# Designed miniproteins, single chains, continued (4), part 110

Each design is a single chain, and the fold is of that chain. pLDDT is the mean over its residues in the fold that is shown.

## One batch from the design tools (miniprotein)

Design m15796
Fold by ESMFold2-Fast:
Structure m15796 (fold): chain A 80 residues (1-80)
Amino acid sequence: REELRAELRRRTERGLALKKEREEAKKDKSKEGVIRYVALSIRLIGDAVELLLIAKKAKEEGDEELAAEAEEALKKLGAK
């Protein structure tokens, strides 16, 4: 399923970009920085949920490789 793999790539790239912006916002101790950090954290959680759904759907379709890739993407976003 190329469609699920494309979705996984898009979600992973966006999630990693949000994670980097969140780390940058963490260094900004202003009120705006705190608000940005919270907003980015919420968006990052959204991408993590979508990656979890992709992993579930991949397993349901028997695509163990895609499921493993989605789980690795989740680990990258979570920084353990």
Scores: mean pLDDT 76

Design m15797
Fold by ESMFold2-Fast:
Structure m15797 (fold): chain A 79 residues (1-79)
Amino acid sequence: MSEEDTKENIETVEKMLPQIRKDADSLKDKKVKEKVEKLIKEAEKKLKKAKETGDGKDALEAEVLASMAMMLIAVEKLA
């Protein structure tokens, strides 16, 4: 992963997380909400580490965790 790819991933996750948190707050199922909140917290932790170190792996892990939170929200809204 290039430095530019890492920066792009960081910016993508930073843009996604506020919307994911808003969507999570609207969830009816408390257990699903707790799982989503855990994924958001882990994504924020990895994002912070990526911003401090410039590590592409941490940036990618943050993006994966944010994407998992989005998928879980989408599945819950369909159920």
Scores: mean pLDDT 82

Design m15798
Fold by ESMFold2-Fast:
Structure m15798 (fold): chain A 67 residues (1-67)
Amino acid sequence: SLEEKIAELKARALEAAVAGDHALAHQLLLELRNELGKVVSPEEAQKIADEIGLEVQKAAAAAKAAA
């Protein structure tokens, strides 16, 4: 499903960000935005992808602080 695909991309983006691979994390978030663009406007897809991107960065920072 679309929800499962978005969750998978978000999880992979988080793993990449925690590993310090910011280029891969960015690429995965672009793929997530493109998947969202199939059900919402491009502008709304970008907004949601940006919000998820901030969530991924916050979670990666928390994981690094906990290590």
Scores: mean pLDDT 82

Design m15799
Fold by ESMFold2-Fast:
Structure m15799 (fold): chain A 78 residues (1-78)
Amino acid sequence: SAEVEAKIAATMGRVQALVARALEARAAGDEAAARAYLEEALAELEELLAFLENSPDKDEAHIEATRQAIEEVRELIA
């Protein structure tokens, strides 16, 4: 649906921007800023996952891609 597609596109765009800022902060030695950006990215992905799991247009490929993105962000935080 248009709503699901828009939510995925908007969320993934914000997550990509947050991860890029986190990696820049980490390269500059600012681990506190890096962690804050990654935690915000994680919250965005967890909100998207909940939205997708409760959607009547539930798509397992979108759910799995979002779960994979969550794991990747968690690895960057750890």
Scores: mean pLDDT 88

Design m15800
Fold by ESMFold2-Fast:
Structure m15800 (fold): chain A 78 residues (1-78)
Amino acid sequence: MSDAELAELLRNPSLIDKMSPEERLAAMLALVRRESEAAELSEEEVEELLAKAPEFERAIELLAEIGIRVLKKGVESL
């Protein structure tokens, strides 16, 4: 999955309903990693967040939290 596809999924989460289970998992893990890097989370913090997301629904909630943190940090960097 490309960065453009991940960005589209973040803007329109309903796209996940059209993906295979394997594609959804790959997209969620890639997006968590990307957002975590943008939020400057440590490797240990990422591992703790992933441990809380054994299922897709929980992973989506964590992605939303990471996205909010990235947006706040972006505003503070302006």
Scores: mean pLDDT 58

Design m15801
Fold by ESMFold2-Fast:
Structure m15801 (fold): chain A 87 residues (1-87)
Amino acid sequence: AAELLAGGVAAARAAAERLVSMPREEAEAWIREQREALAAAVAAGELSPLEEALARILLAAAEEAVRTGDAEAAVARAEAEIRRLLA
């Protein structure tokens, strides 16, 4: 559980920091690509329920980082949602 939380928070931070530092058009294109990749993986049955839930949390945090420009707020959201998922 601790390793999934730490890994998820690290992934959220890396993505959020990158997204807030790039042009909005590029960040929005990356979010669209990630949504399509997640939808394809779900349709293919390649994700466990936990993996799908984690991917959705990370994508939602990334979308918040792009929308607000606030990487720390996005990371805090991801951590709270991962903690809730793992409880």
Scores: mean pLDDT 84

Design m15802
Fold by ESMFold2-Fast:
Structure m15802 (fold): chain A 66 residues (1-66)
Amino acid sequence: VLEEMQRGIEQLREEFWETSRKAGEESSKDPSKTGEMNEEVREKYREMLEGIRRLRDLTLRTLLDS
């Protein structure tokens, strides 16, 4: 259970990292998209933080209920 939750956290971090990298590449190809890509990265970052928080809460709850 813990290992699966930790893998979920790693996946969220990797998704953010990939999104950030792709946004940078898109901005390099089309500078007019820089603002849009920055907003997308910011939103993905917040999603990652919220996802991590939820996974940790669920993991703790699972441990307490087991």
Scores: mean pLDDT 77

Design m15803
Fold by ESMFold2-Fast:
Parts: sequence; C-alpha cells; structure tokens
Structure m15803 (fold): chain A 100 residues (1-100)
Amino acid sequence: MEELLKSYLGKKVKVVYVDADGNWLEVEAEIVSYDPEKKLITLKLSPEDAAKLRVGDYVEVFDENGNLLAAGRVVSVDPEKGLVTIELTDFGIEVLKKQA
C-alpha cells in the first residue's frame, strides 16, 4: 500500500511542538518507520532534541516546504537512540490521506 509517509522514509522533516511554557519549538528529524495498523510513526532526532520531548506532547510533522504531513502525541521517547514514537490523531491521518 503506497502511503505518503512511506514516500518520506529516510527524508528530513521538521517536528514542531509546544514546550511547558507554551512556546512553539522546531527540531529536525527523519521518519524511520510507519505502522498504519497502530497509527504510529517513529522519528529519528539527535539525542539532545529527543530529550526535549516527553510522552503526551502534541507534535506536528512538516516537510521541508512547510506542508503538514502528520500530527499526534508522543507515546515513547528513547533519547539515547534519538528515537521518538508518535501516535497519529484522526486529524493527522486525514491530512496524510488528503496528500496521498
């Protein structure tokens, strides 16, 4: 099944999230896996950037041109490996289907 997220595997994306003080922050990431059955994406960040994210954080994923690819909540963080897994919201899934 061709999915927009599969087209972005190994590509650089931007992850935008809101910190505890309500500030919008942006970090660079790579999409390393997508599980459509569980609605999960796994992102590779630097260990330092992964450590800034917490389980429950709302995040948005954009391509290099500023197009929204996915949105969801962080469900796991592995800062040592720089891996962050996000569970996609219904909105995020709808955006992906619209661009596919």
Scores: mean pLDDT 75

Design m15804
Fold by ESMFold2-Fast:
Structure m15804 (fold): chain A 57 residues (1-57)
Amino acid sequence: AAARRNRERLQVVRRYLEENAARAPSVADLAYALGFSPFHFSRLFKAEFGVLPSELR
């Protein structure tokens, strides 16, 4: 299902941000690479993890 695919993508991004905090690309660049708008990506990420991507790094 789409929700499961989105969760898998968000998990990969979360790991990337945690491992690359000092040199992480912009949230917008990550969102576009995954086929999302930055706004939509941020909403999905907060819904899944309870925090914004910018708050994680």
Scores: mean pLDDT 70

Design m15805
Fold by ESMFold2-Fast:
Structure m15805 (fold): chain A 65 residues (1-65)
Amino acid sequence: NKEEKLEEIKKKFYDILKKEGFSVDENEILNLPVELLKVILEQLKELRPDLKKEVEELLEQINSL
């Protein structure tokens, strides 16, 4: 279902942030409203061009829900 897919997307985002050395709480990421998650991903894409492909993939997955 769409809720389970959104949770998987959020978990992938958490894994990216953790791999890049960001100190974030997994539960905080999982509880992000989808609209705020989209804003954060768009900002991250602009600030970190090296993550653009991964971020765009997550945005496409969200928009496909």
Scores: mean pLDDT 84

Design m15806
Fold by ESMFold2-Fast:
Structure m15806 (fold): chain A 85 residues (1-85)
Amino acid sequence: EQEKVDEAIRKMLEKYRETGKKLSKEEVRQIAKELGLSDEQIKRVEATWLALEKLDIIDEAYEALKRNPENVSEILKELFEKKVK
């Protein structure tokens, strides 16, 4: 469900904050699997993280979610729409 995907994204951003290091593809997968996400949900989490890296907005996403931790999917959608169009 979307709630699990949102939680995975929060944990990835929290780990980025704690370590100061960008997460590897393997680390992203590991976090998603530990939260019990399905293969489809894991692919969505991977795609979201890859998009954040390619657009260089990981720090921007982290700061936005820090202010509104309950609106993960809405905040990310807005950020992607502004950068990708």
Scores: mean pLDDT 74

Design m15807
Fold by ESMFold2-Fast:
Structure m15807 (fold): chain A 79 residues (1-79)
Amino acid sequence: SPAEEVLKKAQELLETTKKLAEDKSVSEEEFKEKVFAEAQKLFDLVKKHVEQLSEEDKKEIEAILLETGELVKKWLEEK
């Protein structure tokens, strides 16, 4: 379903962010470019399918975005 596609893309963003944050060879520029590219793909998909997202789906996406943002913040603070 469209909701499953959006949730899957949100999980892909989180997993990509975790992978990049763990890789000490990744530059700040590369980290930002790759995370922003994945975030853009998610935002485009949310825009396309927002009307098919339940309240529960929206809360799950919000939780994933908050976790992703916290990882980005922590990575930027630790460099």
Scores: mean pLDDT 82

Design m15808
Fold by ESMFold2-Fast:
Structure m15808 (fold): chain A 80 residues (1-80)
Amino acid sequence: SSEKIKELEKELVILESTIGILKAAIDFTEELIAKLKADPNADPALLAQLEADLERLREELEELEKRREELEKEIEELKK
């Protein structure tokens, strides 16, 4: 079970790294949307595309966060 814990902890590190990258992408996209909304000459089609991309990224983040919680619980149970 010690070896299984190490394998799951490695999976958790990869997952946390992926979540970090996704959060950075969300933050960047939100900043870009804010800048476009402040620009009276902004392309409304580009704004709509970025808002759609942001919603997709948020959904993906929610799925990865749930996977992280499941993995953390499995590791905790194995450490008991």
Scores: mean pLDDT 88

Design m15809
Fold by ESMFold2-Fast:
Structure m15809 (fold): chain A 85 residues (1-85)
Amino acid sequence: MPKDIIDSGINNNIKKLKEITSKMQPSDIPSLIQESIRVNVINLGKIIKGQKPSHSSKDMVDTMKDMFTPKFTPGQMDIIIGAVS
């Protein structure tokens, strides 16, 4: 079981999300954090159980691009992609 890898991944994603949220309006933060954490934690949980993720990295990236691209710069989108991949 890759517990150390999972803990490291969660901490890294939290750090990236904090960096993104420092540059956002307060009204935009809950939606971005909720979606990123939800998809990422669910996929990590499935990997621990030896199950296939419900969303591929590509599907997650495409969904986030569609939802958030109008609100974020390309650099911010790269950070979001890195947080969920």
Scores: mean pLDDT 54

Design m15810
Fold by ESMFold2-Fast:
Structure m15810 (fold): chain A 98 residues (1-98)
Amino acid sequence: NADNLYQQGLDLYNQGNYQQAGQYFTQSGSLYRQRGTPQDLRLAGDYYDLGGDSLYRSGNYRGSSTSYYQSSLSYERSGDLDSSRLRRQRSDQLRQLA
């Protein structure tokens, strides 16, 4: 489930395994997005944001850009336009570096 993936992601992140942490966070975000409530969409935004940060730390700029883009979309659908704009900006910047 989404919570188990998030916990595995946190463990990996704390170990410095950012590539795998990012994969677990993005999978968790995807499952929260599928639930579709405004609260779950906000959590999806948060977890895709963690995925973006983790992938960035691993040097995976393409993966980071994609995860921030999904974070932006999830925040937008939750009604958090400010969080959405920030993650969209990060996604666009990283896409140019990839």
Scores: mean pLDDT 90

Design m15811
Fold by ESMFold2-Fast:
Structure m15811 (fold): chain A 88 residues (1-88)
Amino acid sequence: KRDEKIDRLAELLGLPREEVKARIDEMAKTLGLTDEQRDAYLDSLVRRAEALRPVIEGLRELAKKSTDPEEQAEIQATLDALRRSLLG
């Protein structure tokens, strides 16, 4: 179901479900997607997020181990950029 895909994408990106749903709904409306095309788009986003999981997890671990506030800020900015790139 669509809701399960939204929940999975939210989990992979570490974002609130409501935010992910709102962005997907906005994109579907902007592009004039049918329900079937929206589901295909969600499947594509989930696959991309899963492919990036090792990078995202590695960055999260690095941020936790870092004692430098500047390095932590750069890692967080990189994570935020990856999330924005996936959601548009």
Scores: mean pLDDT 77

Design m15812
Fold by ESMFold2-Fast:
Structure m15812 (fold): chain A 68 residues (1-68)
Amino acid sequence: DPPLPTDEQLDRIAERTGVSRETVKKVLDLMREKKKTISEIAKELGLSEDQVMDILYEAARLLAEEAR
């Protein structure tokens, strides 16, 4: 499994998406470890599906930039 993002990476995603670091981490954990859908994650965490999608998009971009 790829490593979890660092706290600094989680903070950057949180800043860009307007949610907390803990919320970003929970979204990523549910997607990766539990294989939850965007809709299921949104319902579990009290987020909109758009917020979950934004978090996943920013995480994917940031991790791609760091994987050099």
Scores: mean pLDDT 77

Design m15813
Fold by ESMFold2-Fast:
Structure m15813 (fold): chain A 83 residues (1-83)
Amino acid sequence: VEAARARAREALEALRRAAEAADLDPALREQLVADAEAARAQLDAVLAEAEAAGVPAEEAAARIEQAVRDAMAMLPALAAAYG
């Protein structure tokens, strides 16, 4: 559980850093950083709710890691569309 939680937290932190480093419009950059920070702050509650719903913490964490990978892959497209 703790290892899965740590990986998800690291993934969200990587997303925050990637958003900060991205060549985006300042307002969009601030919003993406804020969203990543909010997601990290809510991580424990989200994982607890997932476990209560019958989703294992490892599976919930893996979904968060995948969502982060998908979001990071979109950063160049966001820079082109909104930067």
Scores: mean pLDDT 75

Design m15814
Fold by ESMFold2-Fast:
Structure m15814 (fold): chain A 65 residues (1-65)
Amino acid sequence: DKIEQFKKRVEEAAKKLGGVKVKIEIVDGEPLVTIEVKNRKDMALAIQAMGEAFELGLGGIKAVP
């Protein structure tokens, strides 16, 4: 399941980056990732999450400042 793989990778990345606040929701069959971006570290996770989503062919990625 590509959605489960995506969730796992994003959660692992968030934990590796020191517990960046990230929320993963499934909306209409697509993952919606909401990341609280306050610094470069959070922005790096947002970029990584978008990269993972595009590699898996998933849409609905949004970073929120």
Scores: mean pLDDT 67

Design m15815
Fold by ESMFold2-Fast:
Structure m15815 (fold): chain A 78 residues (1-78)
Amino acid sequence: MSKEELLEALQVSAQYYEQKAQQLQSQADNLKSLGEKLKAEGDSKGDKLFKEADDLYRKAQMLQDAAAEGQRAAEELK
């Protein structure tokens, strides 16, 4: 693999991770909103949705960190 091909691969991977992180964050926001609604109605399932939302926020953060690392690696190869 050429240095140029590796640079492009790192940039594409970083963009992919950023896109996936945004998707997970949006899903987490939806679960949190639903959890708040269920909790207001006295449904204990709301607590489970809050936990699932927290897990998705953590996964989104990990993907954002991976994207930042990929971008940094690409800059170092320039």
Scores: mean pLDDT 83

Design m15816
Fold by ESMFold2-Fast:
Structure m15816 (fold): chain A 95 residues (1-95)
Amino acid sequence: LKKEIEELRSRVAELRTRVDELMAQAEKLGNPEALKLVREARFYVDEAEALIDKAEYYLKNGDVEKAKSYIEMARDAIEEAERLITEAQRVLEKA
């Protein structure tokens, strides 16, 4: 579980960098569709971070089952952010 939390934190850090890059590009191009997608991706990155923090909290308190549940929720949020980032990149490539 500790290694899984470390992996998820690394993925969130990578996604934050990608979201920031795409946001700057979308703003420069004035693309409202890409801006909407990037804002939604940012929301899921923020949610993933909060869920990882909860997973770590429950793991430290010995609640392994809750920690596992929050790890899975964080994975889902990360996957949704990745999907939205991919879609935003495709929209920007067409612009």
Scores: mean pLDDT 88

Design m15817
Fold by ESMFold2-Fast:
Structure m15817 (fold): chain A 67 residues (1-67)
Amino acid sequence: DLQKKVDKAIEILLDESAPAVVRANAARELGELGEKAGEKGREALEKALSDPSPIVRAAAREALKKI
């Protein structure tokens, strides 16, 4: 289910208790989905631009270029 995949990736990306590498991977997954990530995916990536980890912020910037 595509929607469940998007929702799970958003959940992980915005989970401050998850390791930075795991959050960055969720951002990349949303980028790989492109337009299929939808408005919710795009909004989550925009929030991730303020993530405390530089690797998560970088992954979010790259993912937003693909959406």
Scores: mean pLDDT 84

Design m15818
Fold by ESMFold2-Fast:
Structure m15818 (fold): chain A 91 residues (1-91)
Amino acid sequence: SPRKSILEEHIAVVQQDYPSDEQEEIALDALLGLLKMRITVLKKSKDIEGLQKTIGILKELARLLQQQGRQASAKEFEELAKYTEKVVKEL
């Protein structure tokens, strides 16, 4: 059965209407932390396909954040995507 994609769930976090800016910042920081942890696990297991899918997610999230005017957060996600691309090249 079609499960909600990981990308769709992460997009929902970025596009959700939060009651306060503080709650939105906490949610974005938590999402970034989860993606960093995912990359660490995938790197250790040498899961190139998983790393490539994660790069796609990071780039889409960065694009959405930039469109929302969240330039600093967008740059953090873009930097993590570039780091992950380097990891894939070294595996």
Scores: mean pLDDT 80

Design m15819
Fold by ESMFold2-Fast:
Structure m15819 (fold): chain A 77 residues (1-77)
Amino acid sequence: SQVQQVQQQIRQSQSNGNASVSGSRSSINGYNNLRNSGVISQDDADNQINNNNQYGQNSQNQSSQISQQGRSLISSL
């Protein structure tokens, strides 16, 4: 699914050791993909991207956090 592809890209970015830049770009690309597909709203995508970029929360678990947030949004739909 599209969600799994987004999660996989984010995980690869984390493995590359540059979470702040690579993870952010992967999130932007992935969430834009979900937004364009109508899976999540534009505001939801922007909020996920902004929150992850702004706070820089626990880079080691960033991929897991993004995956959980995406799953929560999709479940709410």
Scores: mean pLDDT 52

Design m15820
Fold by ESMFold2-Fast:
Formats: C-alpha cells, sequence, structure tokens
Structure m15820 (fold): chain A 74 residues (1-74)
C-alpha cells in the first residue's frame, strides 16, 4: 500500500523545533508507529521553516510522511 501523506500549515515564524514536534506526532499517528520509528529533518529557508517526518514499520517500509511548514507552499 502507498504511504499516507499529511501536510500541516502553521503560522509564519513557528520555531523549527515546534515544526519538528508537530511533524513527528503527525507521522506517528498516520503510520500507527512508535516514536523510535520516526525520523525528522528540519530545513530553514529565507522564507520560513519546514519539517519532514518519515514513519517506517518494523520492516523499514515507509508507512507515513508528514510535512509541517510555516512557509506558504501554495
Amino acid sequence: SLPKVVKIQLPPGTPPERLAEVAKEAAMKAGGVSEEQVRVRTFSTPDGNIAVAVARDEDGQPVAVAVASDVDLS
């Protein structure tokens, strides 16, 4: 089956650590996995911040991806 994708838009100026927390929780919930099965990366740009969390199952297969951003990606 395809991984679940969750996108979360947060207000401009949200700290990177907050984006990472939100992305991690979203990936855990969508993937139905524990915290240790989630990997999070944060990216700072001139226009704002983005956090990407990938949840993997016990076999290492991606089951959910969550993106939290305070950048307008529209």
Scores: mean pLDDT 82

Design m15821
Fold by ESMFold2-Fast:
Structure m15821 (fold): chain A 65 residues (1-65)
Amino acid sequence: MVEELIKATEMLAKIQRELQEKVGLDKAQKITSFMSREALRLIAEGYTAEEAVKKAVEKAKEKFG
């Protein structure tokens, strides 16, 4: 469980850096904050870091794309 939280945090940090280059710091932080909340909720429900982050990215695309 703790390992999945650490892994998701590392994945989300990498995504934030990539988004920052494309859309700027402010928008990247807003999108990544949303993804972080969704991923943490999904990990608490029993999803792996990869599954949780993938679903959070999909939700972020629906909300911000």
Scores: mean pLDDT 81

Design m15822
Fold by ESMFold2-Fast:
Structure m15822 (fold): chain A 106 residues (1-106)
Amino acid sequence: EKKDLEKELLEALRAGDVEKAIELLKEINEEAPVDPERIADMLKTARENLLSEDEEEREQGLLMLARLALVAPEEVRAILEEVLPEIEDPEFRRMVETLLEVIDAL
């Protein structure tokens, strides 16, 4: 169930569906809330994963940042804005841009 929600979230981000991404994030957070003591560690790990050469690691980093956007939106925004110019994959760049729009809509 949680794994299916995370997959749907990635698909919503690829499609630019901001409204659906917000609804999915709220549902994921209700079922698996972020541990406040882990936020700093998760932000660091997610940032490192976003710059990975491995597509799966980049997607995992983006999912982690998406989950953190509900609890630390300004920190997530700062990371996304900083890494966006370094992203060469057009599809992944679109997903990051969609997550920025999600944060703006929160």
Scores: mean pLDDT 83

Design m15823
Fold by ESMFold2-Fast:
Structure m15823 (fold): chain A 81 residues (1-81)
Amino acid sequence: MTALDYAQEAYRHARAGEMDLMKEYALKSLNQPDLTREALQQIFAALGLTPENVQLMNDLDSGDLSLEEAKERIRELLKER
């Protein structure tokens, strides 16, 4: 599976309320060598479209947030239970 495939599974589990599986698939996506901006945007959507997450998605799209910074921000968000 690609990073995007794992990110899409994370989103599917988020929609189903399956938070543990969402976190598992999000982490799998982050650890893939083919990690892309599109996959990171899908993971932010899985975490929830809060004003803060929408801003991070916009910063990622504009280049104000690097892929590595986005990856670290998602790891921090996944630590919240």
Scores: mean pLDDT 83

Design m15824
Fold by ESMFold2-Fast:
Structure m15824 (fold): chain A 100 residues (1-100)
Amino acid sequence: SVGPLTPQGAKEIIEILIKEGVTEERIFEAAAKRGEEDAEKVRKYADETYEKLEKLAKEKGPEEALREVLEENSKKSSEDPVYGQGVVAGMIRFYKDVNK
C-alpha cells in the first residue's frame, strides 16, 4: 500500500468488503469446509478481534480502532491466512454492530 492507513481508509476498506458480499457467516462457512481446526481457529480469532475492537473503540473511537487492527492484520495475515480470515470476520461483525 502507498501511504499510511487512515481511520477513514480503514472504514472504506471494510465497507468495500461488505459491498462485495464478504460476511462473517460466509468466512465461517468457508473455514468449516476446510476442516474443524480451521473453523475453530477462525471463530476464536474473530471473537478475540471483536473484543479488542470494543476495547480500542472506547478509548479512540470505532474508526481508529478499525485502523489499528487492520494495520496489524496487514503485517500478520501473510504469515497466517487463518488468523487474517478471523480478523476480517471480527472487524465486519464490529462494523455492523457500531452501524446499527
Scores: mean pLDDT 84

Design m15825
Fold by ESMFold2-Fast:
Structure m15825 (fold): chain A 95 residues (1-95)
Amino acid sequence: SMDKEFIENIKKASETVKKDAKEAKKKIEELLKEGKVEEAKKLFEEFKKGVERLKGVLEKLKASTDNEEAKKIIEETEKELEKILKEIEELLAKV
């Protein structure tokens, strides 16, 4: 069904987004370990702007579907992105 293909696409997109966010956190951690605080802050600002744009897209997708599984995946993806943002903010606050 179209719903099944939509769900599969949302799942794949969610996994890619989560992977990319975790890789951004790792890069920021590496920069901080190297004492490159300014570069880490710049990368975080770029990442934060990217997350804000992506949340706009995710909210539109959530509003466009009646599929509860899709809504749940979108919501879980948004929560994971918020968690990663907070973890990076806490890392930057320690320098």
Scores: mean pLDDT 87

Design m15826
Fold by ESMFold2-Fast:
Structure m15826 (fold): chain A 68 residues (1-68)
Amino acid sequence: SPELLAFQKLMRELVEKAEKLGLSDDEINVLLQEVAKVWQELRADPSLSLEEQVKLTREKGEELLKKM
């Protein structure tokens, strides 16, 4: 599905960025769990397009990375 492919691409991009920052596997796992939770919450909003859901999830992932 396009939703699954978009999510998988976003998760791979965040893992690559986290690895470049030297985050541990445990820290990366926490990041991915929080991002997946945000994705689920945004997907429950029928007013948001897939592009908007991906954009907002990416922005939240980047925000979380800056705090780590």
Scores: mean pLDDT 85

Design m15827
Fold by ESMFold2-Fast:
Structure m15827 (fold): chain A 94 residues (1-94)
Amino acid sequence: SEIDKLIEEYAERIARVLHEAGVDLGSLEEVKEFIKSLLENYKKTKKPSYLVAAAIYITGLLVEKEEDPEVQRRASTEVTRILNELGEKIKELE
């Protein structure tokens, strides 16, 4: 489905941001699958609160795994931007 394609694409984009920030959560593919799992409730319900929950969780991982506060800030900002873009794209399908 179109929603499945968007989730796949945007999860990969977020995984690349985390990988480039040096967050050791495994391979790019493993991180992508993890991000997809965080988005499952959003995919099922389309409630914006689940995108916010995903952003909070990912930001928490950046604080735990990345020691450079500037890298944390840049990666957190980019992840939030990507999640907001995903939300807008999915709204356009209604």
Scores: mean pLDDT 81

Design m15828
Fold by ESMFold2-Fast:
Structure m15828 (fold): chain A 70 residues (1-70)
Amino acid sequence: DPFKGVNPEALKEKYPEIYEALQKVDLSKPFDPSASPLEQAIYELLRAEKENDAKKIVEAGQRLLDLMRQ
């Protein structure tokens, strides 16, 4: 879990959209193309870190950061 070192309460306070998307994302389920862009980015990041794919981690992390900066 790439977010295990992050305090859930602090994440909910500072980035509530990320916290909510993280609660909805389930890696045991297939990728949902109809999910929000934020949920999709979190799903891809969590999958990439579980697979230890450095390229996918960088790509998914960059997408998540871009969505957070909007």
Scores: mean pLDDT 70

Design m15829
Fold by ESMFold2-Fast:
Structure m15829 (fold): chain A 82 residues (1-82)
Amino acid sequence: SKEEAEKLLRAAKAALDARDLPALREVLERIEKLPKEDQKKVLEELRDHLTFRRAFTLDPEDLAALEQAERLLEELKRKLES
């Protein structure tokens, strides 16, 4: 549902902001169970959020975590477009 997609988007953004990669992985697994259209919308918004966070992040450890998050989002994108 739209409500479930919005809830998962908020949870994924919170995990990303906290650099909590295990929490992000758990939320992404739940996103993969949504309808394809909802997955695409959530993925696009997460990619925009990640781009914004990368632009304002200077700490090397935080940048490494954001790079891992980017790889997880790219894996989801490949699954949706295959």
Scores: mean pLDDT 84

Design m15830
Fold by ESMFold2-Fast:
Structure m15830 (fold): chain A 119 residues (1-119)
Amino acid sequence: MDKKIKELALQVFKHTNAGTAHLQAGDTAAAVAHLAAARDSALQLSDLLRSRGTPDDIRLSDKADELAKLLDEARAHAAAGDLAAGLAAIRAANPSFNSIIGYVIRLIGDEIDEELKKE
């Protein structure tokens, strides 16, 4: 479970960063492809978290859904050639990103602590 959550979060961050860079460079075709991939990974992350059913997982699932919506808005603006609106949608996603990043950092920290205890 945790491996898949980290994998999906990494794909969201990787593709959003690549999409942002391409959008800033005016490469709308590459930006659209990366933002679509980031959206799809965010939706998969949301579904996985929601299936776990804890209050924390449900809250993060809601954040992943909001992130996916904003990434799809950024993709649509990029497809229309509206670079400013696309970048604004990505910026609006930052609070949801920060919530997901914080959770992933905690998961990584917990794994490091467990490995140190096990040797």
Scores: mean pLDDT 81

